# Designs tried in a protein design run: designed miniproteins, single chains, continued (2). Part 113

Each design is a single chain, and the fold is of that chain. pLDDT is the mean over its residues in the fold that is shown.

## One batch from the design tools (miniprotein)

Design m7909
Fold by ESMFold2-Fast:
Structure m7909 (fold): chain A 93 residues (1-93)
Amino acid sequence: SLEEELLAKLTKEQRQKFVLVLSTMGMALIQASIMRLTNTPRADARARADRIIAKAQALLDETKKTLTPEQQALLNAIFDRTVADVRRIVDRL
């Protein structure tokens, strides 16, 4: 995949930051799913999701400082998709 090809071209530090961004985004999706299953109030779920998204955005912005424009575009696309998925889960509470 394009993700695997890009990971192969990253430095060890860049790979670690990329994995951290993906892990943080994965955690946001898991927590949104748990909040749906546990009947968390929508307002509380939105506030929690926004905080996790903000943390992931900060990590993404730090990671992008050392990446090529093409790698930045891929990270932005993955981030935007995950944010949309998290928001979709929360909005359906």
Scores: mean pLDDT 76

Design m7910
Fold by ESMFold2-Fast:
Structure m7910 (fold): chain A 96 residues (1-96)
Amino acid sequence: SEAELLESIERIRRLEEEERPAVREQIEAFARELLERGVDEELVRRLREALERVLEREGVFAALLWLAVLASLLRKSETLEEQEEVVEDFLEQLER
């Protein structure tokens, strides 16, 4: 059971490393979409850096969960001002 557990841990670690580039591309695509919508460039830069830190320190699953939550919140916002407020509130949670 210990040997099987170690094999499972190593397999998960390899999958995390393998999936990192794809998740990074998703973070970049998300940032580009926000910029195209007119969200403040500095705010988007901070969001990108915060999400990349989550990806590097907490892994692929954590980064994807945060992206999914943020995408859901932004889908419900109707104005640019509301979207910037959502990003600022989200960023405060990620940076603290």
Scores: mean pLDDT 83

Design m7911
Fold by ESMFold2-Fast:
Structure m7911 (fold): chain A 110 residues (1-110)
Amino acid sequence: IEELVKKLKEAILNKDAETLIELTKGLSQEELDEIAEELSKEDIPLENLKKTLFELEILRALARMGRDEERVEAADKALYIVSKVLLDKYEDQLSEEEIERLKRIVKENS
């Protein structure tokens, strides 16, 4: 988990949504929750998290259009992690609409 948290942090700092999807595929819900908690303790800027979220939503939409069910599931796991980290670290800096959207992503993917 510690090594995975480090790799996920690097991917978010680089805004590399594709690497996030690859790293999160095959993770259980318990692992997703633990990783999100650990990432929330890391120094990750708001802008990097927001851009990563946006890139993930694009990749998820493309996967859905291509009927790649496994890739949609992996993207949903990555979206869950990034959304949970955003809410935990930056809720006070987000708009009401952004908070509602992130909470929806978390609920739909838990």
Scores: mean pLDDT 84

Design m7912
Fold by ESMFold2-Fast:
Structure m7912 (fold): chain A 89 residues (1-89)
Amino acid sequence: MEKLKELLKKAIEAIENKNDEEFEKYTVETIELLREEFPELFKENGKKAEKSEDPILTLFEGIAEGLEDKELSELVKELGKKTVEKLSE
């Protein structure tokens, strides 16, 4: 759990600092760890995301809603939102 929060914070910080290499690195590591720790959340929200106008945002928000840890949930939501904003550049 602590490792996942650390990776999320680093990914968000990399977006804010416009560091594309670190953003890609930490975002990939975050997604891999989320898939390992919460595979059912990925399965359920992946299906919802496929039918959404904003699949990345829907996936991250859905995963965040399934998380019991409030800090982790908020970090996942923020990464999803900032990732969509960055990809819209």
Scores: mean pLDDT 79

Design m7913
Fold by ESMFold2-Fast:
Structure m7913 (fold): chain A 78 residues (1-78)
Amino acid sequence: SMSAEEASKKAEEAGREALRSYEEALKVDESDGALYTGKMLRAIGSAVEAKLYGERAEKLGGEIPEIARKAMELFGIK
């Protein structure tokens, strides 16, 4: 079974990926809507993973990492 520490680490990794993909999306040329959309969808997916792993960490007695909370807040994920 996944430990609180493992869940917290996965939430942090997912949160970093979400923010990285979001920043990459903002740097995409305005003519490349396909690349922008792809990067935004990856960012949203990673933010959802950050929420799910973060909630798992919290239920196991740990805390949701700050980077995961930041990613969740960015996309309005509760």
Scores: mean pLDDT 88

Design m7914
Fold by ESMFold2-Fast:
Structure m7914 (fold): chain A 87 residues (1-87)
Amino acid sequence: SSIQQQIAQLQQQIQQLIEQHQKAIDEGNYKEAAKITQQINQLTQQQIDLLNSIPNLSDIQQSFIDMMQVVLRQGQEYAKKLEELAK
């Protein structure tokens, strides 16, 4: 499948995980919320890796990768905070 189709599939998986994450937070289940955040981070990394596999990236594509790298860093910090709350 095309890279665009693979990205779309990853985005659908992330959306489902975001919904599960919201339920975990609403229930005070920070252990499950941390696990889901780690899964979202893994899928975000896969999106970055797929886009970086394109040999002639446009400026728009590079800006999108840069934005996703910021989101990934924030997600990693958020997962650590949720793990602390789960103690």
Scores: mean pLDDT 88

Design m7915
Fold by ESMFold2-Fast:
Structure m7915 (fold): chain A 87 residues (1-87)
Amino acid sequence: SEEEMLKEILELYEKILNSEDEEEKKKLIRQASELLAKRYAETLGLDEEEMFKLVLEQWEKMLEEIEKDPALRELYKALLAQERKEL
């Protein structure tokens, strides 16, 4: 289900933002990237391996931005909490 996959991705995003363990973050980012890459491959007809690489690069850049701006981290946490209440 598309809704179930989105819920899984949002759950992984929340775990990534709340984790303080770098090894755990890497595992969670990989899991989220695999799910998202598979979805883009299936819905857009794109190469899954290439999408996985692009999604990983996007995650690394986003984490750098969040670490530089704590307000963005709190904003993303609030947005994820709101999305979970709506689902």
Scores: mean pLDDT 76

Design m7916
Fold by ESMFold2-Fast:
Structure m7916 (fold): chain A 80 residues (1-80)
Amino acid sequence: KEEFIEYLKEVYEATDEVIKEFLELAEEGKRNWEKAKEEHKKHVEALAKEADFNELMQYYVLKLLEKNGVSEEELKELLK
């Protein structure tokens, strides 16, 4: 909490008044966000399970190798 207050003062030059208002809103928002986060994660996991597992794995492997400079054509040869 104190570390976060110092961060707001140093990085955003926030005043003590703004910090107090932010902390009150943040605590209320944390409770609402935690509930929404749990619901969102469950929905995302359910959608992932229903998707075609083989297509998902091929897609993610393609994206990881593309990020490292491997072309889609080279990857298709590896997956034969």
Scores: mean pLDDT 59

Design m7917
Fold by ESMFold2-Fast:
Order: sequence, then C-alpha cells, then structure tokens
Structure m7917 (fold): chain A 88 residues (1-88)
Amino acid sequence: SREAAEAVLRKLVEADKDGDGTVKVDDAIKIIKSNPLLSESQKNRIIKRIKLLADEDGRVPLDKIARVIAQVLGISEEEALAILDRIR
C-alpha cells in the first residue's frame, strides 16, 4: 500500500544522515525488518533485492530502494519516487 511505502521511505530518509541520497544497507535492512506495515514475505523480497544493489562501501541509493519497494508492494515506481521526493 502507499501507506506502507511512505512509512518505510520516511524511516530511510531519516537514516540518510549525510543527506546524499544513500543509506547503509544494514540500516535499510533494520528499518525494513522493524516495519509493522510490511508482511514477512514483503520484507524478505525487499531485503534480498536491496542486498544486490549495495556498493563496495555497503551503501544503496534511496531512489533504487524506493523502486524495489514499489515493485514489491504493487505501486508504480513513479508514485514511490514522488513519495520519496515529498519526504526529503
């Protein structure tokens, strides 16, 4: 749902301490695991995909996470990116 996407993305923006549009993959995983609006299946699918997107420093871009969340939750990538842009 949009509400689940917004709740996750809000926590991910809070975890972007540098404001550079990236977060540590380990921080993203903790946020996703702790979110009560996501099913265990949705959490597993998001975590598996974001682990593959981490760079050599263990960081992942927020826009890429937003698209993964959109695909798993069945919302458009455009809507997820619009939510991200409204929050940050």
Scores: mean pLDDT 83

Design m7918
Fold by ESMFold2-Fast:
Structure m7918 (fold): chain A 85 residues (1-85)
Amino acid sequence: SAAEERTDETFTAFLQDLKDTGGPVGPDPPVPRHEEDIEHFFRALAERYDDWRAAGPVAEVTLSPEVLSLSARDVIELQRQRFRE
């Protein structure tokens, strides 16, 4: 759907900003191999995404009401499920 595409675009912009600022995703972060570490990683990523959305206007990204209707936790959980598949 258009809302899903917009959410994916917004999340991609978040990951790019995080890489550019030397955040936990980085250019070449080690991929977590243990399930506990994977869960911790995605939990931290969800918190960072929520903080990023709350920080106000982000260059190149406009936060639409549709994107904001999905919680950071729900967006990250979808990405986590895709990673685990």
Scores: mean pLDDT 58

Design m7919
Fold by ESMFold2-Fast:
Structure m7919 (fold): chain A 95 residues (1-95)
Amino acid sequence: MKEKILEEASAILDGFGYGLKAADAPTLEEIRELVEKGFKELAEKYPDPELLRSAADAFIAGLEWAMRMKGLPDEEIQARVDAAREVAEEVLKKY
């Protein structure tokens, strides 16, 4: 139980960090590319589908938080988050 909690915390922190980095992308296409790359790296590190889902959710949360901190308009944040979620679901379907 404690071991699984620590693994979940690690997955969440890694996911959030990848999300923060993806927020630096200037275009929706670059967001999609960074999300796909980050999710493939997370899937390689976390073969457990439950841990991968936790990392995925943290990635999206980190992306949204970083964009809000940069002062992007809500409509732009929503469009980028939606694009990231679509790529995330496509990658997660394989696991």
Scores: mean pLDDT 78

Design m7920
Fold by ESMFold2-Fast:
Structure m7920 (fold): chain A 95 residues (1-95)
Amino acid sequence: DLAERLAEELERRLPSGEIVVVHLPDLSPEQLKELARRVAELLRERHGLRTRVATTSYTSPDGKLVHQAAVSVFDDDGRLLGTLVLSSETPPPPP
């Protein structure tokens, strides 16, 4: 359900090259990555689009670990058509 809605939102913005950012604070890094994979799968299956999923993590200025999963969509010539970025935060482990 959520993966389908995210795929539809990204699809509506193709081929603009726009970056769509969605904050999902309650998702673990593994859930975030799996959601991104599901969105990429839907875009590939429904539209034959080339997709790439990439994950990154960084420490925010307030000391929280931020996790991102990005779904990038390309045409047959390798041109970027759009990107969906899913973001969550993990609190540091207790001391």
Scores: mean pLDDT 77

Design m7921
Fold by ESMFold2-Fast:
Structure m7921 (fold): chain A 99 residues (1-99)
Amino acid sequence: SPKERMLEALREAKELLRSSPITSPYVQEALRALDEGIERLEKAKTPEEVKQIFLELVERLSAIRDKAEAAGQTEAVEAIDRAMGLLVRAYEEYLKEME
């Protein structure tokens, strides 16, 4: 269930970016990172694997966000920030359940 909630959060973040009217290579790169994160998370067997996959995904999204900011793509930055915020909130909830 906690892993399933994390998967739901990744899918929701993906839909947030996919449904965005923003046409940006950085949004497309973030969507690819989320797809890879979903695939890896589905295969995860332990809470530590879930944590590692999540932290690596957030680091990747942060790097993409920083590239978008450097490129002056404010709308792409805002969209990625919203997706990341959703993921961070889901992860905080996941950690509370794992204790």
Scores: mean pLDDT 85

Design m7922
Fold by ESMFold2-Fast:
Structure m7922 (fold): chain A 120 residues (1-120)
Amino acid sequence: SEDLKELIERAKKLVKESGLEEEINKVYPNATDLEKGLFAAAHILTGKPLEEIKADYEKIVPFTPPEPAGLVVATLLILKKYGVEWAKELLPDDPFNVSREEGLELAKKILERAEEKLKE
């Protein structure tokens, strides 16, 4: 869909502009462009090392809905774990039953927050 394509391009841009592209490709060589963008966002928003974020993601993702919603929910749960308060407010009441459309909306909000913090 066009919404997914737009999010992928935003994710790629965030990875590039973060200066983390080489480290992300080293830690997450098999990740999709959207996954890499959300891992970059998690690092920017929490300050936690990419390796710690990867370990948390791998523990959570088996319990999440199908991609891209599962990836997005896992990212919000990681943000909440590391004290990002607005992530708690964005989490649905049932985070393991999220539609594709809701997942794309949440991904957009995560990327927007990371983009804002990167410009500070």
Scores: mean pLDDT 81

Design m7923
Fold by ESMFold2-Fast:
Structure m7923 (fold): chain A 66 residues (1-66)
Amino acid sequence: DEVEKKKKEAAEKVSKKLNEKLEKEVGGKGPKTTDKSPEAKAEAKKVMEIQSEALAKLNEELEKID
């Protein structure tokens, strides 16, 4: 079904972007990857925020598909 494919694609796109962003900001070469410092916590917060937004976008995209 096209709907299922679209949903999967949307989820993958959102997940990919989120994952890559997370990797670059958190696990990747983050210029501020302080060893568990408050700065690292701030980065984790950003990750959560981005994740929340990505999830909302994903959910909306999936719903918009039909």
Scores: mean pLDDT 68

Design m7924
Fold by ESMFold2-Fast:
Structure m7924 (fold): chain A 69 residues (1-69)
Amino acid sequence: SLELEMQAGVEMIAAAVARRLKDYDEALEHYQEVLELADKLIEAGDTELGENLRRGAREGIEEAERELS
C-alpha cells in the first residue's frame, strides 16, 4: 500500500528529526509508529519493505534508549 509506505516514510523522517534535536522520547514515539506501520505492510504482503522498516526502527529505538540511559 502506497499510503502505508508514505506514512512510514513520514514517521521515519519525524523520528530522525527528533533524534537530531535530542528529543529522544519523541523519537521513540515515531519509531514505535514505524513498527506498527511495518507490521501492517507485512500483513498486506509487502514483506521486504516491512522487514527493512522494522529493522531501521529497532536500530533507532536502541540508539534513543542508549541516550536516555
Scores: mean pLDDT 88

Design m7925
Fold by ESMFold2-Fast:
Structure m7925 (fold): chain A 108 residues (1-108)
Amino acid sequence: GLGALESTVIGAAVEAVREVAVERGLDPAKLEVVVSEAKVEVSAEGVTFTLTVNVFHDGELVEKVVITVKVDNNGKVTAVEAESEDPEFAKEVEKRVAELLKAAKIPA
């Protein structure tokens, strides 16, 4: 169902952001990843998720990334995009979200 798909996409986005933040030198014990906004748009072609993810390190906002994921009516991920004021962070997040979603069981 849509709720299971949304949970899978949000979970992949949060995990991707956490992994990239740690790889870039942030301490996992002080790291908090918060989805501040989740938009879900349903169309005849599938579902588009737009997630605003904030990264806090020791209580300070250090990164903000907007992640867009498109899933077709067969449960196939057709697009993954990430945008941030830190373009290197955004590129690594985009790649990691795509990798995690390929590994995940996407509900149809």
Scores: mean pLDDT 86

Design m7926
Fold by ESMFold2-Fast:
Order: C-alpha cells, then structure tokens, then sequence
Structure m7926 (fold): chain A 77 residues (1-77)
C-alpha cells in the first residue's frame, strides 16, 4: 500500500510498502524517511503494537502514519 510519512523538517514522502511489515522494517522506514532516531522509531512502533494488539514482530502498514506522529513526538522529548 502507499504510505505518506512526514520528516522532522516537515517534508512529506509517499512510499509503496507491503500491507504487513516486520518491526525492524517499520523502524527502518521511519528512520529513513523521517530522520528520527532508531530509539524514537522503535518506541513508536512498540506503542502502536501494544495499543492495537498487533502480533509479535509485525506491524500493519496502515499504522505507519500514526507511528510517524509518535516518533516525532518522542524525538522532541
């Protein structure tokens, strides 16, 4: 599916990704396209997986925009 991610500088990038990603793939996408630290990305993905009761080591791509928002918030702390 297509996912639009927003970087720390406000730049938006649209990428084509599988509908289901591993945690590491989702973290790598956030780091690559948003410029957040790996720790911020990992924290955001972990929070999303917990809140939405996602299976271990997988993330639905539809949650990447929300994870992006959280990663930017964690980066600002």
Amino acid sequence: MKVTLTGKDGTTTTVEVPDVLSTDEAVDLLVRYTGVSRNSARGAIGFIRGVYHLPSDSVLAQYLPKANELALLFESL
Scores: mean pLDDT 81

Design m7927
Fold by ESMFold2-Fast:
Parts: structure tokens; sequence; C-alpha cells
Structure m7927 (fold): chain A 102 residues (1-102)
């Protein structure tokens, strides 16, 4: 189980590097920001599954930031980006439960 999530993190970090390179050429590429948001959300989920809640929180925060930037550049992405906001919301609920029931 643990090795599966570590592999996902590695694969998604490579995707992030590819989209960051694309954004250096076109800083207004809404689709690249959206795909960055998706990649950060997947890493956040993987860290959560590994019990690394602080790292999960950081990646979910980045996922939301990129999703918001994508929507600002291209409002048609709003519906697709909703999943990223749902993932972050679920993580916040999980963190609240962890604090209440350690």
Amino acid sequence: MEEKYKKIIEEKKKEIEEYEKRLKEDPNDAKAYFNLGKAYAEIGKAYYKLGKYEEAEEYFEKAVEYAEKAIKLDPSLRKEALEIFIDEGVFRLVLAVEKAFP
C-alpha cells in the first residue's frame, strides 16, 4: 500500500515539472494551471493515505490555488475544478475528525 502512494507522488511530481515548463512559455495557459491543480490534489490524497497530513494540507492548498487561477483565466473550467475543491473539503473534515478523535 505505502509503495503505491509513493509511486503516485513521484509520477505526479514529474507531471508538475512538465506543466511548470509549459507555463514558462505561456503564463496564461488555463489548462496547464488546471492540470497542475489536479496533480497537486492527487499528491495531497497520496500523502493523506500515507498519514502525512501536514504535507497533504500543503499540496491541497496548492491544488486550490492553481484551480482558482485556471478558473480566473477560463471560467469554463469551473465545473471540472469542483472536484479539486471537494477533495480539499473532504481533507479538512478528515483533519477535524483526527483532532477530535486522536
Scores: mean pLDDT 81

Design m7928
Fold by ESMFold2-Fast:
Structure m7928 (fold): chain A 77 residues (1-77)
Amino acid sequence: SVEEAVKLMEEGGRYYKEGLEALKKGDYETAIKYLEQAVEKLEEAARIAEKSDPALAALARHEAKRLRQEKEKIEKE
C-alpha cells in the first residue's frame, strides 16, 4: 500500500540521518552500512508503490540512486 511505502521511505530517511552522523564522526564503515540500509528501504518502498502510486515509486527510486552514488563516493575515498 501507499501507506506502507511511505513508512519505508521514512525508515530510509532515518537510516540516512544515522549515516550522516557517522560521516561527521569519521566512521566511514558505519556510514556505508547505514546508507546501504537506507537504499534497501527506499527500493522496497518503490516496489510496494509501483502499481498504486508510480510517482511515489519513481521518487523512491531516485532517492535510492542518489544514496547509492553517495555510498560509492565514500567507498572510493
Scores: mean pLDDT 86

Design m7929
Fold by ESMFold2-Fast:
Structure m7929 (fold): chain A 98 residues (1-98)
Amino acid sequence: SAIDEIIEEAVKRIEILLEEDPNMSEAQVVTFVINVESMLRQYAKLARTASEEEIEAMGEKILESVREQARDLKASEEVIEEIEKIVRETLKRIKELA
């Protein structure tokens, strides 16, 4: 589906961004992108059935969770900002197609 392609594109972009850090392990990158993919798929399900308020609250929660997980990986602030930008645009695209 178009939503699956959008999620896969976002996950791949984030993976490439994190893999460019020579101090980041492959296992850390894989765990992080699996968590992000899971959250985006949950958002896609909610975007089709939930209220506007619930959708907005979930999007905000996902952005907070992604930021905290990226900080736990000790990603640079610039990398965290780029990941947040990718996730925010992906949430918007999912909502538009829901």
Scores: mean pLDDT 86

Design m7930
Fold by ESMFold2-Fast:
Structure m7930 (fold): chain A 88 residues (1-88)
Amino acid sequence: KKTELDLLIDEALEKQDPSLVPELVKALKEADERIKKGEDVKKIVEELAEKFNQMENLPLFISDLRVFASMLKLDNLVEALDKLLSTL
């Protein structure tokens, strides 16, 4: 059964509009600043996966975060997620 959040993520990706998931947008902007300050991307991703109940599907969640970060032009987060995905 898809959650309401899963449906909103699907819609946001289809429409290329991350504003449909405002809590995720806020979390990603905070993540970009944390990475810029030298925090570990894996720790940040695990915290986001716990917050959004995505721990069971972590690699796909990381891929979704990468797409959203790109849409939001969060360059620090995009680079960190690309490196993380290359190690999975």
Scores: mean pLDDT 79

Design m7931
Fold by ESMFold2-Fast:
Structure m7931 (fold): chain A 72 residues (1-72)
Amino acid sequence: SLLDELRALAEELKANVENLSVEELQERMLRILELAQQLVQSGASPEEISEAQEIVREAGELLGEKLEEEKK
C-alpha cells in the first residue's frame, strides 16, 4: 500500500541520513511528498493522512538539519 511505502521510505531515510548527500535527501523527500499526495487523493482515512503528514514533517526536519550542516 502507499502507506507501507511511506513507512519503508521513512525508515530507510532515518537509517541512512548520515550516508546520504543533500541531493539524495531531496530526491527521497520528493518521493515522500509524491506518495503522501497520492494517499490523500486515494481517499485515505484521517488517521492515515495524519501519519503521512508526520512522515513528511520528520523527513523535512532531517533535510533541514543536513542543509544546516552543509553551511558549516
Scores: mean pLDDT 81

Design m7932
Fold by ESMFold2-Fast:
Structure m7932 (fold): chain A 84 residues (1-84)
Amino acid sequence: SLTSPVTAEQAELDVKSLKTFLINLGFISEGLSDEQIAEELKKLFPDPEVQAAIDALLTSTDPQERFDAVKTVYEAALAGKYKK
């Protein structure tokens, strides 16, 4: 069902913002390939739902699916920081 439209441009901006956020928190380093970023994130987030979201960030062409994946990974990163 249609909930709200997300543009491909907006989804790509959200992915870039997530990458910047993860670099600033020290979860990933600058200069990594998307495959290397996915490998490092999967080591940090063993939850199957989060791992599926990481895969969607690499493989999905649907803007809504990419947006939902960004949200899932972002919430997992915040939870990881909170568990200190």
Scores: mean pLDDT 73

Design m7933
Fold by ESMFold2-Fast:
Structure m7933 (fold): chain A 89 residues (1-89)
Amino acid sequence: AEKTTTIVVSRVASGKETLTVTVQASSENTEVKVDVEAESPIKLEAKLTKLPDGTFKVTIDVSEEAAYNEKTGKNAVLLKVTITITEYP
């Protein structure tokens, strides 16, 4: 049987920056998928890297400055990062 865990984290992107999320997996037979949803349009790329310690690093490269957003009170956009971890026996 496989086990699937979904983690949702919020991040704020304000300018040209790199945002990082690190996740742990308990199995060597692990698949990680990343989805990024922005509250307002912004150019970004999500990358996934497996580290030597078995940890997964999610890197989100933001390539443009955010427009003003009343929900943050700044030139920033809210990002919803959904990380799906599937661990196989």
Scores: mean pLDDT 73

Design m7934
Fold by ESMFold2-Fast:
Structure m7934 (fold): chain A 57 residues (1-57)
Amino acid sequence: SGTGESLQKAFKDAEENAKKGVVEEVEVTNQTNGGTIRDNALELARNLVKDLEEKKK
């Protein structure tokens, strides 16, 4: 936390204002919350891959 924090906020605000078409709205929202929803999705995907690989044994 420091100069980077201020710069990050300014950049995020400018980018959102420029891209109102919302190409990455979901991604931005997940990043703001620490990626909780995205992390859950990734864990589910990993578990599915593991299950498929175990069945292959």
Scores: mean pLDDT 59

Design m7935
Fold by ESMFold2-Fast:
Structure m7935 (fold): chain A 55 residues (1-55)
Amino acid sequence: ASLEELEADRQQAEQEVQNAREAFEANPSPENLAKLQEAEVKLGLVDIKLAVSKY
């Protein structure tokens, strides 16, 4: 993927984390917690890809 695509993926991942966190705060369930954790992992992976793309 291009750098622009990775930056777009990062912004989307950040939004997904925010949405999942809000959902968990409104309804603290195991399902909402799992969604939040999945969103956080996705954001972390995108950040790693962006970091290595600089080299």
Scores: mean pLDDT 80

Design m7936
Fold by ESMFold2-Fast:
Structure m7936 (fold): chain A 69 residues (1-69)
Amino acid sequence: TDADHYRDQGDTLFRAGDDVDREGRRLYDEARGTPDPVESERLRARGDELFGFGDRLRALGDEYFARAG
């Protein structure tokens, strides 16, 4: 059904958001272990970008879940 399709799309987007957040957390962990403060800041900035992207993917997933009913 269309509802099943929308739920599948929502699930896919939520999983993608979680995967992107996991990479963001990995970059933050790497930043903590990095002795170069410039490189550490670059890694954190990259992680922040990924967290924002994950939030957008989950928001899109919510729209698909809403369409599913």
Scores: mean pLDDT 89

Design m7937
Fold by ESMFold2-Fast:
Structure m7937 (fold): chain A 92 residues (1-92)
Amino acid sequence: KAEEMREWGRERARELGLSEEAQEELGRIAAEFAKQSDLPLEEVLKRWEEQFKISLEIADKLIAIGDEIDKEIEKIKKIREETGLSTMEILK
């Protein structure tokens, strides 16, 4: 059912750490695919699971990189406050 694909898409986007707007958009795309597909629901789910398995692996890596970047930004901010140096000088 299209509504089942919508909920599935929203759940996957939430697992990826995407915004509420992105969750709704991914759900909408999944539902539209289901509506326009002549495939049975089981085949649609299988294909989306295969596609999103790869996307989840990439997203996990991007989230981990994002956390490290945020951590470095906080360190740079603290050093800037303590030393009065510019960001470019700190990164040398």
Scores: mean pLDDT 59

Design m7938
Fold by ESMFold2-Fast:
Structure m7938 (fold): chain A 70 residues (1-70)
Amino acid sequence: SEEEIQKVEKESQEVIEELEKQYQELKENAENSKNSKQKTKYQMLGLLLQMAIDSERFVTERKIENLKAK
């Protein structure tokens, strides 16, 4: 139903906003780091977080597709 789709979209948006906030914090930590090893670590964690965001979007799209197919 349309109500179920809206709920899924809202819940997904809240998760993505939290992950994006964490990504910005990691990006700032990478930029402020003077140690090359620490900077690389923050950059790698940032890439993993981007993958998590993409995964959440993919799962949400699939849930919405399934709801629309009903």
Scores: mean pLDDT 84

Design m7939
Fold by ESMFold2-Fast:
Structure m7939 (fold): chain A 105 residues (1-105)
Amino acid sequence: EKEKRRQFLLDVAEALIILVALYHDKETFIKSLKEIADRLVAELEELGMPRDEAKKTALYLIAKTLYRLGYDEEFIEEVIKTLADHFGLSEEDRKEVLEKVREEA
């Protein structure tokens, strides 16, 4: 049951990322990604996910979606660094997320 809710939440977040990417400039897009990430983390915590795992999950979903949309590696690294800094994640956590996304690309 929680797994189905988690997957639905991730699918909705991915759809929101795609919609924002289509209609906004780079600065507004990054700002909107922060808002989507904040909400996704809060919703994942409500589903019982530990906060640090929820933060990494949000970064992973955003990076994965940006790769699927064909964004440049440099832009994706900039976005993930910005979001990791926003969440207070370590350099190690940021690298873990990026490596996982690259393996699944």
Scores: mean pLDDT 83

Design m7940
Fold by ESMFold2-Fast:
Structure m7940 (fold): chain A 104 residues (1-104)
Amino acid sequence: RILEAVRRLLEKARELLELARREGLTVLARAIERLLEVLEEIRERLERGEPITREQILRLEEELGLLLIAYGIERRLGLLSPELEAAIDELVALLDELIKLLES
């Protein structure tokens, strides 16, 4: 269940990164890149049957916060399409759900 959620998040985040780069949204792209690094580390640990560490959960929460800040910046600049806004909102919701599962 958790590994499946992480894989889905990785796929979604990669799609959003491609879109952000194509639209020239540099601040958002950088935040998504950092998030992908943490998600890949978590995926690798889960695939090895290793538990996720508290430090990894805290890093995931930190990167979610930074993503929301980047999203707010790009949104204020009026450069986000409605499609991209909806996709980011979906990614944020999935991240929040994953963090809650990891804290359980």
Scores: mean pLDDT 83

Design m7941
Fold by ESMFold2-Fast:
Structure m7941 (fold): chain A 87 residues (1-87)
Amino acid sequence: TQTLDEALVAFTNAIKQRFPDAGETETAREIAIILSAIGEYEDGKLTEPEIIAVIEETKSFLQENPTAEITDVTDTFFSGLSQARSS
């Protein structure tokens, strides 16, 4: 079973591979925003499996949308977290 840490490493690597020309600072900023959102897990608002599912859905979005920008990835991730909380 994949842990949240393993899913985050894979997700971070997928983002960096998709946006190799993105400035290191810009990519780091978007990753920091995503990690900050995951902090909600510590407050019991979302479970680890729910967060992993959102990560996998966001990775699927990247595969289906080759022209997606880094901000589209962040927006898709937050939208997924919102939907997970409603389910």
Scores: mean pLDDT 71

